Designed miniproteins, single chains, continued (5). Designs and how they scored, part 69

Each design is a single chain, and the fold is of that chain. pLDDT is the mean over its residues in the fold that is shown.

## One batch from the design tools (miniprotein)

Design m18550
Fold by ESMFold2-Fast:
Structure m18550 (fold): chain A 61 residues (1-61)
Amino acid sequence: SYAVQALQRFGGLDEALARRLVELVEAGRYDEAIALLQEEAGLSRERAESVLAGIEVFLSM
């Protein structure tokens, strides 16, 4: 998936984390996606929300 590759290349996320994140966003499970980014990637809520918005835009292309 291009979304997974983009998250790895530009987000610095590992493949497993990137795949889980894309699956959560596609399922509309945004709170879980934010929690995953905070717990696994060590991001603040604000940074996690910015990453989530970027994924949503990318998946809409």
Scores: mean pLDDT 74

Design m18551
Fold by ESMFold2-Fast:
Structure m18551 (fold): chain A 88 residues (1-88)
Amino acid sequence: MLKEAAELFRKAAEAARNGDFDTAIEYAQKALDLLSKEAATASIDREAQLGVLMIGAAVAINALKKGADPEDVARFLESLAEEVERLA
């Protein structure tokens, strides 16, 4: 599940760089849903770690909806993917 979430954040970053913000939002929302499902069965410490990443994903989605700089959002989404991969 976490490897799939990381891959979705990387796809969201690529879509953002291409200016396809609707697709980027869709991938980021799918990744956030997977993190939420993982958190539901996690230990308290792991739920806290996943919670920080879920906040990051929500910030990225909101930035995409507001038409933030594509490169800034893409780099942030790639950073989220790396942090998710560290937890996998």
Scores: mean pLDDT 86

Design m18552
Fold by ESMFold2-Fast:
Structure m18552 (fold): chain A 60 residues (1-60)
Amino acid sequence: MAEELKEKVRELLVKSGIPEEEAEELAQRIADLYSQGQTSLAASSLTGQALLGIGDQLDK
C-alpha cells in the first residue's frame, strides 16, 4: 500500500511539473509520513508539493 501510494504521488508530482528524480524523493517522504500515521500531514505535503511544481512551470 505505501509503495503504491508513493508511485501515484510521484506520478501526480511529475504531472504538476516537478522533475521525476525530485518527485520520487518527495513521494517517498509523503509515503513514509502516511505509514507513520501522519495522514493529514502527508495529504498537506502532497498538495503543497503539487502547487510548488505547478509554480515552476506557471507563466502568468
Scores: mean pLDDT 67

Design m18553
Fold by ESMFold2-Fast:
Structure m18553 (fold): chain A 99 residues (1-99)
Amino acid sequence: EAEELARRARELLAEAERALDAGNFEEAERLLREAEELARRLIELGDLRSAAEVLEGIARIYERLGEPRKAAVYAAVAGILRAAGWLRENNPKIAALDA
């Protein structure tokens, strides 16, 4: 489930980049909202690393759309999730206590 959601989110980000390159800014933003929903589902499933990667992709595209404040928010959340995911994967004692 998490792997399928991550794959679909990556596809949406690629589509958003193509829409942006074509000058279709409304379509790009719509695709980013769909990718954000998939990132939320990844967080619910505990795949924090994949969720962070999706949010990092969203941040980069918002920066290209000229919305640096939105980009900064997504980048900050991604950083937190990436750190949390790394801690769980590299600290078996912490993972065992959470389980």
Scores: mean pLDDT 81

Design m18554
Fold by ESMFold2-Fast:
Structure m18554 (fold): chain A 64 residues (1-64)
Amino acid sequence: SMDEQIRRGVETLLKSLPAEEVIAQVEAAAELAEKKYEETGKEEWRRQAEFARRMLEVLRELER
């Protein structure tokens, strides 16, 4: 599933980067995608924003 793929991707990133850096980068990516969606209305930016927000949920779960 997409959630399983996101979880594996996040776990792989956490092997090479501190969790705080991964969270900061993913938050920045989500905010950028949300802003670009507001500016352009393009579906690709909405999907990127949703994907990044889902990664943040998984990151927060793994830090608990």
Scores: mean pLDDT 81

Design m18555
Fold by ESMFold2-Fast:
Structure m18555 (fold): chain A 74 residues (1-74)
Amino acid sequence: DAIKEAIKEALIESGVPEEEAEKAAEYLVSSFTPEELIKYLRELAKKSRENGDEESARTAEKVAKAAEEALKKL
């Protein structure tokens, strides 16, 4: 699903190894509601920005927006 793929890509760009990112994305989609996933991604973006990592913050924001748009179609 699009939400799972978007989360996986954000995790990889945030420094998570590919295999772990795929498993984490699958686990997150299964363990959390879509709303909680979006909150989690937004918190990652905020934390990255506070640490001065603007690129990671931008990526997390894009993934959160993509997940929210995909959820809106449901």
Scores: mean pLDDT 75

Design m18556
Fold by ESMFold2-Fast:
Structure m18556 (fold): chain A 63 residues (1-63)
Amino acid sequence: SMAAAEEAARAEARALIAEALRENPDVGGVGAATLEQTSSQSAREAAEATRRAIAEARAEAAA
């Protein structure tokens, strides 16, 4: 389902953030926090926009 795809996309975003932090272990403190916050925010916005588009399309199809 689309909900499962969105969940998978968020899981992938978290994995990418973890990978970036693993590659830059010296970017501690504020640097690491900034990378995590920016990436997660972007991923959440994309996931939310996708969810809204799907919901809107389904509502229109039901009308």
Scores: mean pLDDT 60

Design m18557
Fold by ESMFold2-Fast:
Structure m18557 (fold): chain A 99 residues (1-99)
Amino acid sequence: LTPEQLAAEFDAASLLLAAATVHVIGKKEADRLMKEGKYEEAVKVLKEAHDLVSRYVAEIQAVADRFPDNAGVRDALAAAQSILDDTKKYLKEAEEKAK
């Protein structure tokens, strides 16, 4: 690994951890609100989580574009995209309950 590749893997891993943290906290808070019947508030929390995770995925994508052959960066991007998909699915479920 070059120093530049190591820095890229570190950046991607840090962004992935941030995305995972936002998703977990957002989902936990939304679950609490939904148990209390506060579906509109849960939707707001999940929209904020989705926006933040989307931004982290975009930042990891920018790193992947600079280091397309780096497996660590590629794996982090795939994991972050999976988290984004989960966040989006959970947001949609909460929106359907809020109607």
Scores: mean pLDDT 89

Design m18558
Fold by ESMFold2-Fast:
Structure m18558 (fold): chain A 94 residues (1-94)
Amino acid sequence: MTRKETVELILENINALIENLEELVKLSEKQKELIKVAVIAQYALVNKLSDEEIEEIAEALGLSEEQRKLLKEWIENKTVEELGDEVEKAIKEE
């Protein structure tokens, strides 16, 4: 798979996930943002994405500078399993 194809597939999957979750549960903008950060971090770890690929995904999904900093911190400090816990927590947050 080319770099461009990988980034496009990840973007499609994240957008589909958020849309499907919104059909099942009412999510705040903050909850959607936290879910995006956690899921991007999981894809980055699983696929060993470059900093450039991570930034392309973050920009395409409209992440703020603060959210991009959180994304980098989570990629460096969390496991895929811990990021899964963050997704579940974000879905349950008020």
Scores: mean pLDDT 80

Design m18559
Fold by ESMFold2-Fast:
Structure m18559 (fold): chain A 68 residues (1-68)
Amino acid sequence: MEKKEKAEQYYKEALRAFANGDLVGAAENFRKMAELYKEAGDEEKAKFYQSMADGLRAEAVRRGEVPA
C-alpha cells in the first residue's frame, strides 16, 4: 500500500475516532501519520501530526480517559 493511501486511511480513522469522542484513538492515528511523514522525509508534516497526537493525548489524560 502506498504511503499516501496509508496516510489517508489513518486520517479517516482519526476523524472517526474524534467524532466518537475517542481522543486516544484519534491521537494514535495522528501519531501513525507523523511516523509515515517522517519516513517520507516530510519533517514539517511529521511534526504537525505529532503535535496533534500529543495534544489529543494530553486532553484525554485531562479528561481521565488514560493515566497521567
Scores: mean pLDDT 79

Design m18560
Fold by ESMFold2-Fast:
Structure m18560 (fold): chain A 78 residues (1-78)
Amino acid sequence: SEERLEKFIEKVKEKGMSEEEAEKLRQKAKELLEQGVSPEQTMDSVGILAVQIAYKKGWNPEEVAKFIQELIEEVLAE
């Protein structure tokens, strides 16, 4: 859902990602969805890209794991 993607982008920005980096995640999600990849697989791929960006920024593995867990819980919370 577009609303869920927008919420994800806002959370990514709150966790220290720039608007430019958030836009890269948004573009990746759009490309995958247009290729017919499921929303679940798209979210996983976007999460992997977010992890790669975080490591390039110098985040440690524990902070990256916590960041991904919080995003999944906040976006996919039921």
Scores: mean pLDDT 74

Design m18561
Fold by ESMFold2-Fast:
Structure m18561 (fold): chain A 60 residues (1-60)
Amino acid sequence: MKTFTISTANPNKLIALTLQIMGDVPDAEVSLDGNTLTVTVPDNPDQIAIIKQLQALFGV
């Protein structure tokens, strides 16, 4: 399992990112707590790459 911890001061950006991850990586475990999103995915290079691309796209 690979875990990503993503923090931003913009809750709307974090919500949008969470929804995008749930759409693109349905096997991801997501937990949203105010300004912090925790995403856990299998050690699958494709799934990890999607999360990293989404982080880059959202600037987080």
Scores: mean pLDDT 81

Design m18562
Fold by ESMFold2-Fast:
Structure m18562 (fold): chain A 78 residues (1-78)
Amino acid sequence: SLAERIRRAKEEGNWDELFEILPFLKKLADPDYPTGKEFDPVKFREAIENKDIEGVKKILREDAGVELTDEEIQALID
């Protein structure tokens, strides 16, 4: 499953695999990517660090236009 792939990539520190399955994360790592008005990487990171599933889900849906399941979001924040 996508959630299982996210979890394994995080456990292994395999950023290449994580960027492949979640290409929007490449934009967060790109210092030249225009952020701020629609997607705020600081706000997104804070939600992940706080293990705020609903906050992460809302940011991805409303600001990034990405929809993930609760299981996939849990894999990101665990």
Scores: mean pLDDT 69

Design m18563
Fold by ESMFold2-Fast:
Structure m18563 (fold): chain A 55 residues (1-55)
Amino acid sequence: MPLSEEELEEAARRVAEATGVSFEDARAGVIAAEKLGLGHTAEEATRAALALGGL
């Protein structure tokens, strides 16, 4: 199920805070994680985006 706009923004903020990337770049990473089926919640999308960005 796609993330809600609020969940996506929350995940993007967490990624940006953890990595120091811009909110826009973090948001793109979260969307990519969701498209790959890795983000069922904001927390899961955050974790997946961090893993993808670290590779």
Scores: mean pLDDT 72

Design m18564
Fold by ESMFold2-Fast:
Structure m18564 (fold): chain A 85 residues (1-85)
Amino acid sequence: MDEEILELIIEALRAISKEDYKKALELAKEIAKLLGIEPEDGAEAFELLMELIKKHYEEIKERLEKLGDEESLKVLEDIVNLLNS
């Protein structure tokens, strides 16, 4: 994964952990833009973010563990568990 996209995913998880859904949506749209995808709405942007989180779970988890970001790690685990249920 591109380092820039990984950093934006981590910031989005951090925003979600703080219940800052407006910031999380802005970050999801920025990720879509970097991938050359123009989302029709916020739901499509979040859907793309969730797909990236699921696909790159191990890489995101390793980065969050190195950062000691326990709150964002919890959000990551909650999202992945929900998507696999």
Scores: mean pLDDT 83

Design m18565
Fold by ESMFold2-Fast:
Structure m18565 (fold): chain A 67 residues (1-67)
Amino acid sequence: DLEKLSDEELIEYLVELLKKKYPGKLSEEQRRKIAETALELANGDKRRAPGLALGLAEMEISNQNVK
């Protein structure tokens, strides 16, 4: 249950999610930064964090491929 995770546990969960969803597309530093930003944007609703992280990752990957 995502709501029961600590902030650091949720960040590690999101980093692993991004690694599995986008293998080879993001660095470890980029995954961690995205996870931290998603947690901040979730504003206490930890269940929103995975969707926010995936959205942020898609934007980052798109910017790398288009720019």
Scores: mean pLDDT 81

Design m18566
Fold by ESMFold2-Fast:
Structure m18566 (fold): chain A 105 residues (1-105)
Amino acid sequence: MITQSPSSVEVEEGESVTFNVTASEDVGNKVMWFKQKPGQPPQLLIKDVSTRVAGVDSRISASGSGTNFSLTISNVKKEDEATYYFKDISRDPAVWSNGTKLTVK
């Protein structure tokens, strides 16, 4: 089982926010982070635990190993409002987290 926390969070522009993932068993390094806005397809942000995809803002970083993973957004901007999801692709079918809804005031 994969649990992402918090399920929702509100921050002010310029603050930092961290999303945490706990897996019930080791998921290895075949894990990804996605950003999804309403009416849009999920955008890949991070692959292989911590590798930022080309074009993704340097304010976004990720780390983790084994059963614990995190995504941090520094200097949050209004355009960062979205739901953020973790995905384990080491399994078939791939497993998605429940996600975190980020609101920026």
Scores: mean pLDDT 85

Design m18567
Fold by ESMFold2-Fast:
Structure m18567 (fold): chain A 88 residues (1-88)
Amino acid sequence: DPEIENLEEMVEELKEVVKKYTDKETQEELLKRLDELLERGKEAIRNRDRETLLEVTLEMQEILDEVIEKASGGNLEKMQKLREELYK
C-alpha cells in the first residue's frame, strides 16, 4: 500500500532527525511515540480512517517541532535555520 509505505518513510526520516538532534533520554521517549504513531497510522490507512490519520500526521508534526525547539534552545533564528534545513 503506497500510503503505508509513505508513512513508514516519513516516520523513518523523523526518527533520524530525533537521533541527530536529541539526547538519549529524549530520543528513547520520542522514538517510542513515533513507533506508536506509525502503528496507529497504518491501522487508520487500512480502515480508511481519515480523521485518525490526520491526528497521527499532526502529532508527528508536534514531535518535529519539539525536536527543533530542543535543538535550538528556544532561539527563533536557530529554529528558522533548522526548519529550512530539515524541510529541504
Scores: mean pLDDT 81

Design m18568
Fold by ESMFold2-Fast:
Structure m18568 (fold): chain A 71 residues (1-71)
Amino acid sequence: ARIRVTVTALDKAGKVTVIVVSPGERIVREVELKKAGDVQEVDVEVRDAGAAAGALGEDIDVSVETAQLPE
């Protein structure tokens, strides 16, 4: 399956870590937002979790962490 995650900088620039967790795998993507109002789209390909392809039907969790202080 493919998941599109849209990340928007509402306040200020910073690095954002996008973590997508499916039943069979964990995908981590780092996104850099240049300024407030910047929008980045991340396409994440999630493998079919399990021995049988297409058996993925459970919840997928998406977590976003914003940089608190540069460097």
Scores: mean pLDDT 60

Design m18569
Fold by ESMFold2-Fast:
Structure m18569 (fold): chain A 76 residues (1-76)
Amino acid sequence: KYYEKGLKYFKEGKLEEAIEYFKKAIKENPNYYKAYYNLGLVYLRLEKYEEAKKYFQEALKLNPNYEEAKKNLEKL
């Protein structure tokens, strides 16, 4: 349920809390490609482009058909 808390904080603009909970979601389920993707989106909002790229790449590695991660990588 860490992923849902990460989404809540991200929607509220609480980016540091969003990162914390998405990282907890990844630790609990390392194959959770959506948690990697949303962590990438949080870093993108922080203008931390290398971190954003890393997390989008991990999401796409876990799910190669995840179009949202692919599209965000193409813009970086």
Scores: mean pLDDT 88

Design m18570
Fold by ESMFold2-Fast:
Structure m18570 (fold): chain A 67 residues (1-67)
Amino acid sequence: SAMERTRELGERAGEALRRRIAELYGEEPEVRVEVLDDETARITVTLGDITGEYTVTVEQMERFLAL
């Protein structure tokens, strides 16, 4: 389903983001992914005392994973 595809992309994008941040900063961030609809997910990243929240589309997640 479209929702399942968005979930899978969100989990993959979140894991890729976690890995890249950990490599760059030497600290493991906490990354959470929430599927909002069949084309959109919310990714929340916490590194130490800093938290960022990003709403991303399937297209944006696919582009990010291609990098």
Scores: mean pLDDT 84

Design m18571
Fold by ESMFold2-Fast:
Structure m18571 (fold): chain A 87 residues (1-87)
Amino acid sequence: SINRQNYLRSLQFMSLSLDYLSLSTRYAMQGDVDSAQRYRDLSLQYGQLSLQLSPPSLQPYVQQFLDDLQQSGDDSIDYGRRLQQLR
């Protein structure tokens, strides 16, 4: 089923989104703002792809999760920028 294939791809993209967010946070904590921003952008791109392929019944939950992920990423980048200024 195309719907099942799209759902599985949605889950794969969500997994990638989370992995890139983890990398973004890690680089931000090291003061590497450029790498942190690059991985955050990748996280958001894969998260958006996940949303597009999610079943309609799950889209509101995936959207809320993405909004939370975006805010977490923004806070991490700001923290990394402040750390970079102290070095």
Scores: mean pLDDT 84

Design m18572
Fold by ESMFold2-Fast:
Formats: C-alpha cells, sequence, structure tokens
Structure m18572 (fold): chain A 75 residues (1-75)
C-alpha cells in the first residue's frame, strides 16, 4: 500500500478533514482489513495506534498502523 492509498483511505474515514478519526470509525475498517490479512484482534491493533489514549487516530498513526499490519502479514 502506498502513502497515497493510505491518505485516500483516511480521507474516506475523515470526511470533515479534521486530520483525525475516532476509534469507533476505524474499528469496522480494521476488522475487515485484519480479516483479509489473516490477523486476529483488530481492537488490539487499534489500541496500539492510539498511543495518547485520546480516542482519536491521526493520519500519521493510521499510516503507521497500516505498515504494522502489512509487516505482521509478511512475517
Amino acid sequence: MTDAEADRLFAVLDPNGDGRITREQALPFLRTLAASLGLEDPEAWLRRADKDGSGYITREEFRALLAELQAARAA
């Protein structure tokens, strides 16, 4: 997945352009993605992305999360 693809996906989840999404908005997407990659526990991945415990995922945290999911699949 390219940075441009990650940014495009983030824009779909963040239609107001706030530069952040809630964990509730991200969870259904992560469940689908984790299932497609053969990974379990999307909630744990989501908690790792929300490092500040703010309840929000920034664009940078989202890019990092997608990279971690791809790495877990490749391992």
Scores: mean pLDDT 73

Design m18573
Fold by ESMFold2-Fast:
Structure m18573 (fold): chain A 64 residues (1-64)
Amino acid sequence: SEGEALAEKAFEAAKAGDVEAAAEALAAAGANGEVSGKGLAELIAAGHEEEARKTLLGVATGGA
């Protein structure tokens, strides 16, 4: 789905340290500031990739 594609883009951008691109992808997926590109990047850097993916699934399916 489009939401899943945007969530994947946000994850890859955050993993690469591109906080701005991650934030843009999150906004396009319908995130209204509840999840930040910086927060995603920090979560991934800490080794919590599964938690980051669960957060993005919530954005893609819940519009949060």
Scores: mean pLDDT 75

Design m18574
Fold by ESMFold2-Fast:
Structure m18574 (fold): chain A 114 residues (1-114)
Amino acid sequence: MTVTQSGGGTFPEGGSVTLTGKYSGVEVVLVSWYREREGEPLEFVASINTKTGETRYAPEYEGRVTISYDKEKKTSYLDLKNLKKEDTAVYYWLAVGEKPFRLVFGPGVTLTVK
């Protein structure tokens, strides 16, 4: 299984961005997004169950973040709205595969808000 990420860069405060994670190989059952800010631990942002479409969000992102998944393209999207300088972080895509169970992080994508 291979994961690639895109959609990072430098964006204005109050703007919006879509981060993407794509996978190849075995089918995934769960897609999650995490972020890591300078000097802080890895933090959960959102997840989606690829079979049911059920989503889960960290409470601090309520209404600002939307996760989605395109089964045909094997791509997850993380839409961030009303960007804050605190959203500056490396965002990691995590794929949970089946047969056998596998947990794979993407390489990360850097988002800078100014």
Scores: mean pLDDT 80

Design m18575
Fold by ESMFold2-Fast:
Structure m18575 (fold): chain A 69 residues (1-69)
Amino acid sequence: MILDEEITEEHEKAIERVIKLIRDYEAGKISLDELVKEVEKINKEYGKNSPMLQIMYGVIKAIKASGSG
């Protein structure tokens, strides 16, 4: 069970990490498979109590599933 203030800072850092991964993917530095895998790891650690991370992961998975590869 997580405490509110520490969670906010950790979740913000996790969100920034996801944003960087998306930018690296858009720049062609990483594959869509690597983007999905890395965001899945972040969501597994922080996503249960972060609607933003859950939404980001859902969007990235939807992009992969929609055949944008």
Scores: mean pLDDT 74

Design m18576
Fold by ESMFold2-Fast:
Structure m18576 (fold): chain A 57 residues (1-57)
Amino acid sequence: MSPEEREKRADELLREAARAGKEGDTERMRRLFEEAVRVSGWTPEEAGERMGELSAA
């Protein structure tokens, strides 16, 4: 998988995680976040920063 494909998939997962968090589904949010970290190769810290950026939009 190309770096661009990984980032796109990770962003999609992080958007879903942010949405689940806003809905109060913290367990689904956590699972989606962990998958985004795995797919992207980002650290959990980097993924958390990006999720914050995506959820603010």
Scores: mean pLDDT 79

Design m18577
Fold by ESMFold2-Fast:
Structure m18577 (fold): chain A 78 residues (1-78)
Amino acid sequence: KEALIEKGNQLYKEAERLFQEGKYSEAAVLFEDAGIYYAKAGDYEKAAQLFTRASELYEQAGDNILAENYKAMADSLK
């Protein structure tokens, strides 16, 4: 469990760095991966937050289908 959380935290920090550089598509993928690790660890609240973040960034990158899918996934975990 702790190892999954640590991996999620690493991916989250890398995603934040990419976001600050305007690399929205790459950041979205890493926020998605971080959310998956938190979900596997049973932390559905953090997973939902990260899927929401990925959804927003997929929209910024022009991928409206992935944006809608991850928004729905985040909402299902609340």
Scores: mean pLDDT 82

Design m18578
Fold by ESMFold2-Fast:
Structure m18578 (fold): chain A 66 residues (1-66)
Amino acid sequence: SMAAEAAARAAASGPGGAQGAAGALDGYKNWSTEEQAARGAEAGRRASEAGDAAAGKLYGIQTSNA
């Protein structure tokens, strides 16, 4: 969850990432509370995978096209 939040915050740092960050964080958080509690590891892994891809891509763009 912390990793997903960090990735979402990184996405928000981009030019149009505020909505993306809110969506990513809200999506992970809004995932059925019961499912997150029961599938903590699985939910975290999926959110981390999506967030990591977005964060890595965004970081690369900023360092290359800044």
Scores: mean pLDDT 54

Design m18579
Fold by ESMFold2-Fast:
Structure m18579 (fold): chain A 70 residues (1-70)
Amino acid sequence: APLTPEQASRVAKAVYDRLGLSPEAAAKLANLLLQGKSVEEIAQEVSRLDGKDPEAVRKAIEEALAELGL
């Protein structure tokens, strides 16, 4: 289902808070969600920007989506 900008921002904020992302990585995460990119692709791009573990990023995105009912 397509996410609204508000929904994408809420997901990005949840991941930002959990993993200590940079504001740049959080903005990228929100934009990739709006573009309908897969969780796998988003996790790879965000992990590359911030030097995070891509599996941890994927898990955080999946948990944020589940908590928000998306």
Scores: mean pLDDT 85

Design m18580
Fold by ESMFold2-Fast:
Structure m18580 (fold): chain A 66 residues (1-66)
Amino acid sequence: SAAEEARRRMAEKARELAEALGLPDPEGIQKAVEEAGRRAIEEGKDAEEVARISGLEGWRALQRAG
């Protein structure tokens, strides 16, 4: 579904950015974003909202790691 694609894309981008910045545990950051997107999908959010929620969690995870 579009929501699952949005979740995966946001998680992949967060991992790539963590790797580019030399942050510890890029896989953990990816999993945190995937989990946020999964919860949003379970709550019935659409693809746009899943992307927004996942993107925000990615930003927060990157800030905590740096």
Scores: mean pLDDT 85

Design m18581
Fold by ESMFold2-Fast:
Structure m18581 (fold): chain A 75 residues (1-75)
Amino acid sequence: MKEAEELLERARELALRAVEALLAGDEERLAELEKEEEELLKELRELLEKASEEEQQEILERLGQIQEEAAARLA
């Protein structure tokens, strides 16, 4: 679970940086963040494949919370 917590922290930071780049209209930064997101999603996918069903549900719930936080900052 500690590894999942570190990946979730990275996901939150990435989402917030994406919001900042969107507000700034920085297309180059958005492209860089998109690549970082792809790498993060690969690591999350590998973690989820090894995780128990309960752990998978917890990770997905926390990812949903991160998405809600990012959406709130855009609104």
Scores: mean pLDDT 79

Design m18582
Fold by ESMFold2-Fast:
Structure m18582 (fold): chain A 86 residues (1-86)
Amino acid sequence: MEEERRKKIEELRQKLLNADSVDEIVETAKELVKFLYENYPKEEEERFQQELADILREIAKKYGPEVAEKVRDAVNETLLEIEKKK
């Protein structure tokens, strides 16, 4: 259900925005992207990309562009690892 999916995304986003260290931000972002990948089918690729872009924008705004780049790299590596296991 979309509401349940949105609630989980919001919980992960709150955890991300309340993180006290760069390492915690990166690990939480990996959890979030894994959840998005598992819960958005290919037909909803646009929504997946929108959620990801919004989170990266919020990270950049709160923590700065250097942290956002670290998160983007970690997200890309996580997605590649998930695809290799399938």
Scores: mean pLDDT 78

Design m18583
Fold by ESMFold2-Fast:
Structure m18583 (fold): chain A 98 residues (1-98)
Amino acid sequence: LEEKIKELEEQIKKKPTAELYFQLGALYYELGDYEKAIEYFEKAAELEPTAEIYGLLAQSYIKLEKYEEAIEALEKGLELEPENEALKKALEYAKEEL
């Protein structure tokens, strides 16, 4: 994973894209570094907002027990995909934890 992170960081320095930030965020999420995962998912969403990015951003917030921020991310994802059942279930979960 360290080699892959370095490779992605070098690619981002030359040509930052939402996909590269998303991949880097996903790797940090796998490592349990949810704060860094959030940073990169936020950068990905700024370049190209998708329901998938907002879903993983929300999951990262849930891991840190930041349920208000998770709800905000899920609501943004649902604005893009109102019928997304995974985001609806995650939103119910986050609201119950508040």
Scores: mean pLDDT 86

Design m18585
Fold by ESMFold2-Fast:
Structure m18585 (fold): chain A 82 residues (1-82)
Amino acid sequence: IERAGAAVAEAFGEEAGEAFKEHLERLVELLKSLGVEEEKIEEFLRLATEAAEALAKGDEEKALELDEKAVELAKKALEEAL
């Protein structure tokens, strides 16, 4: 979470980094409340952080690929938790 927020802040400014960090914190809380396993939440955060870092470096293609993987992982985790 902190690393992802820092990457966004470096590329888009402190306000954007803080907003992104708060958004990720809310998503983690939601996933936990829905019964998603901690290991899957950690993998989701890793992918989201890597996507933010790629975006900060201007690698839009890699950022999109990592974001798609994060979304697919979250979808699968929710399906398995329910």
Scores: mean pLDDT 75

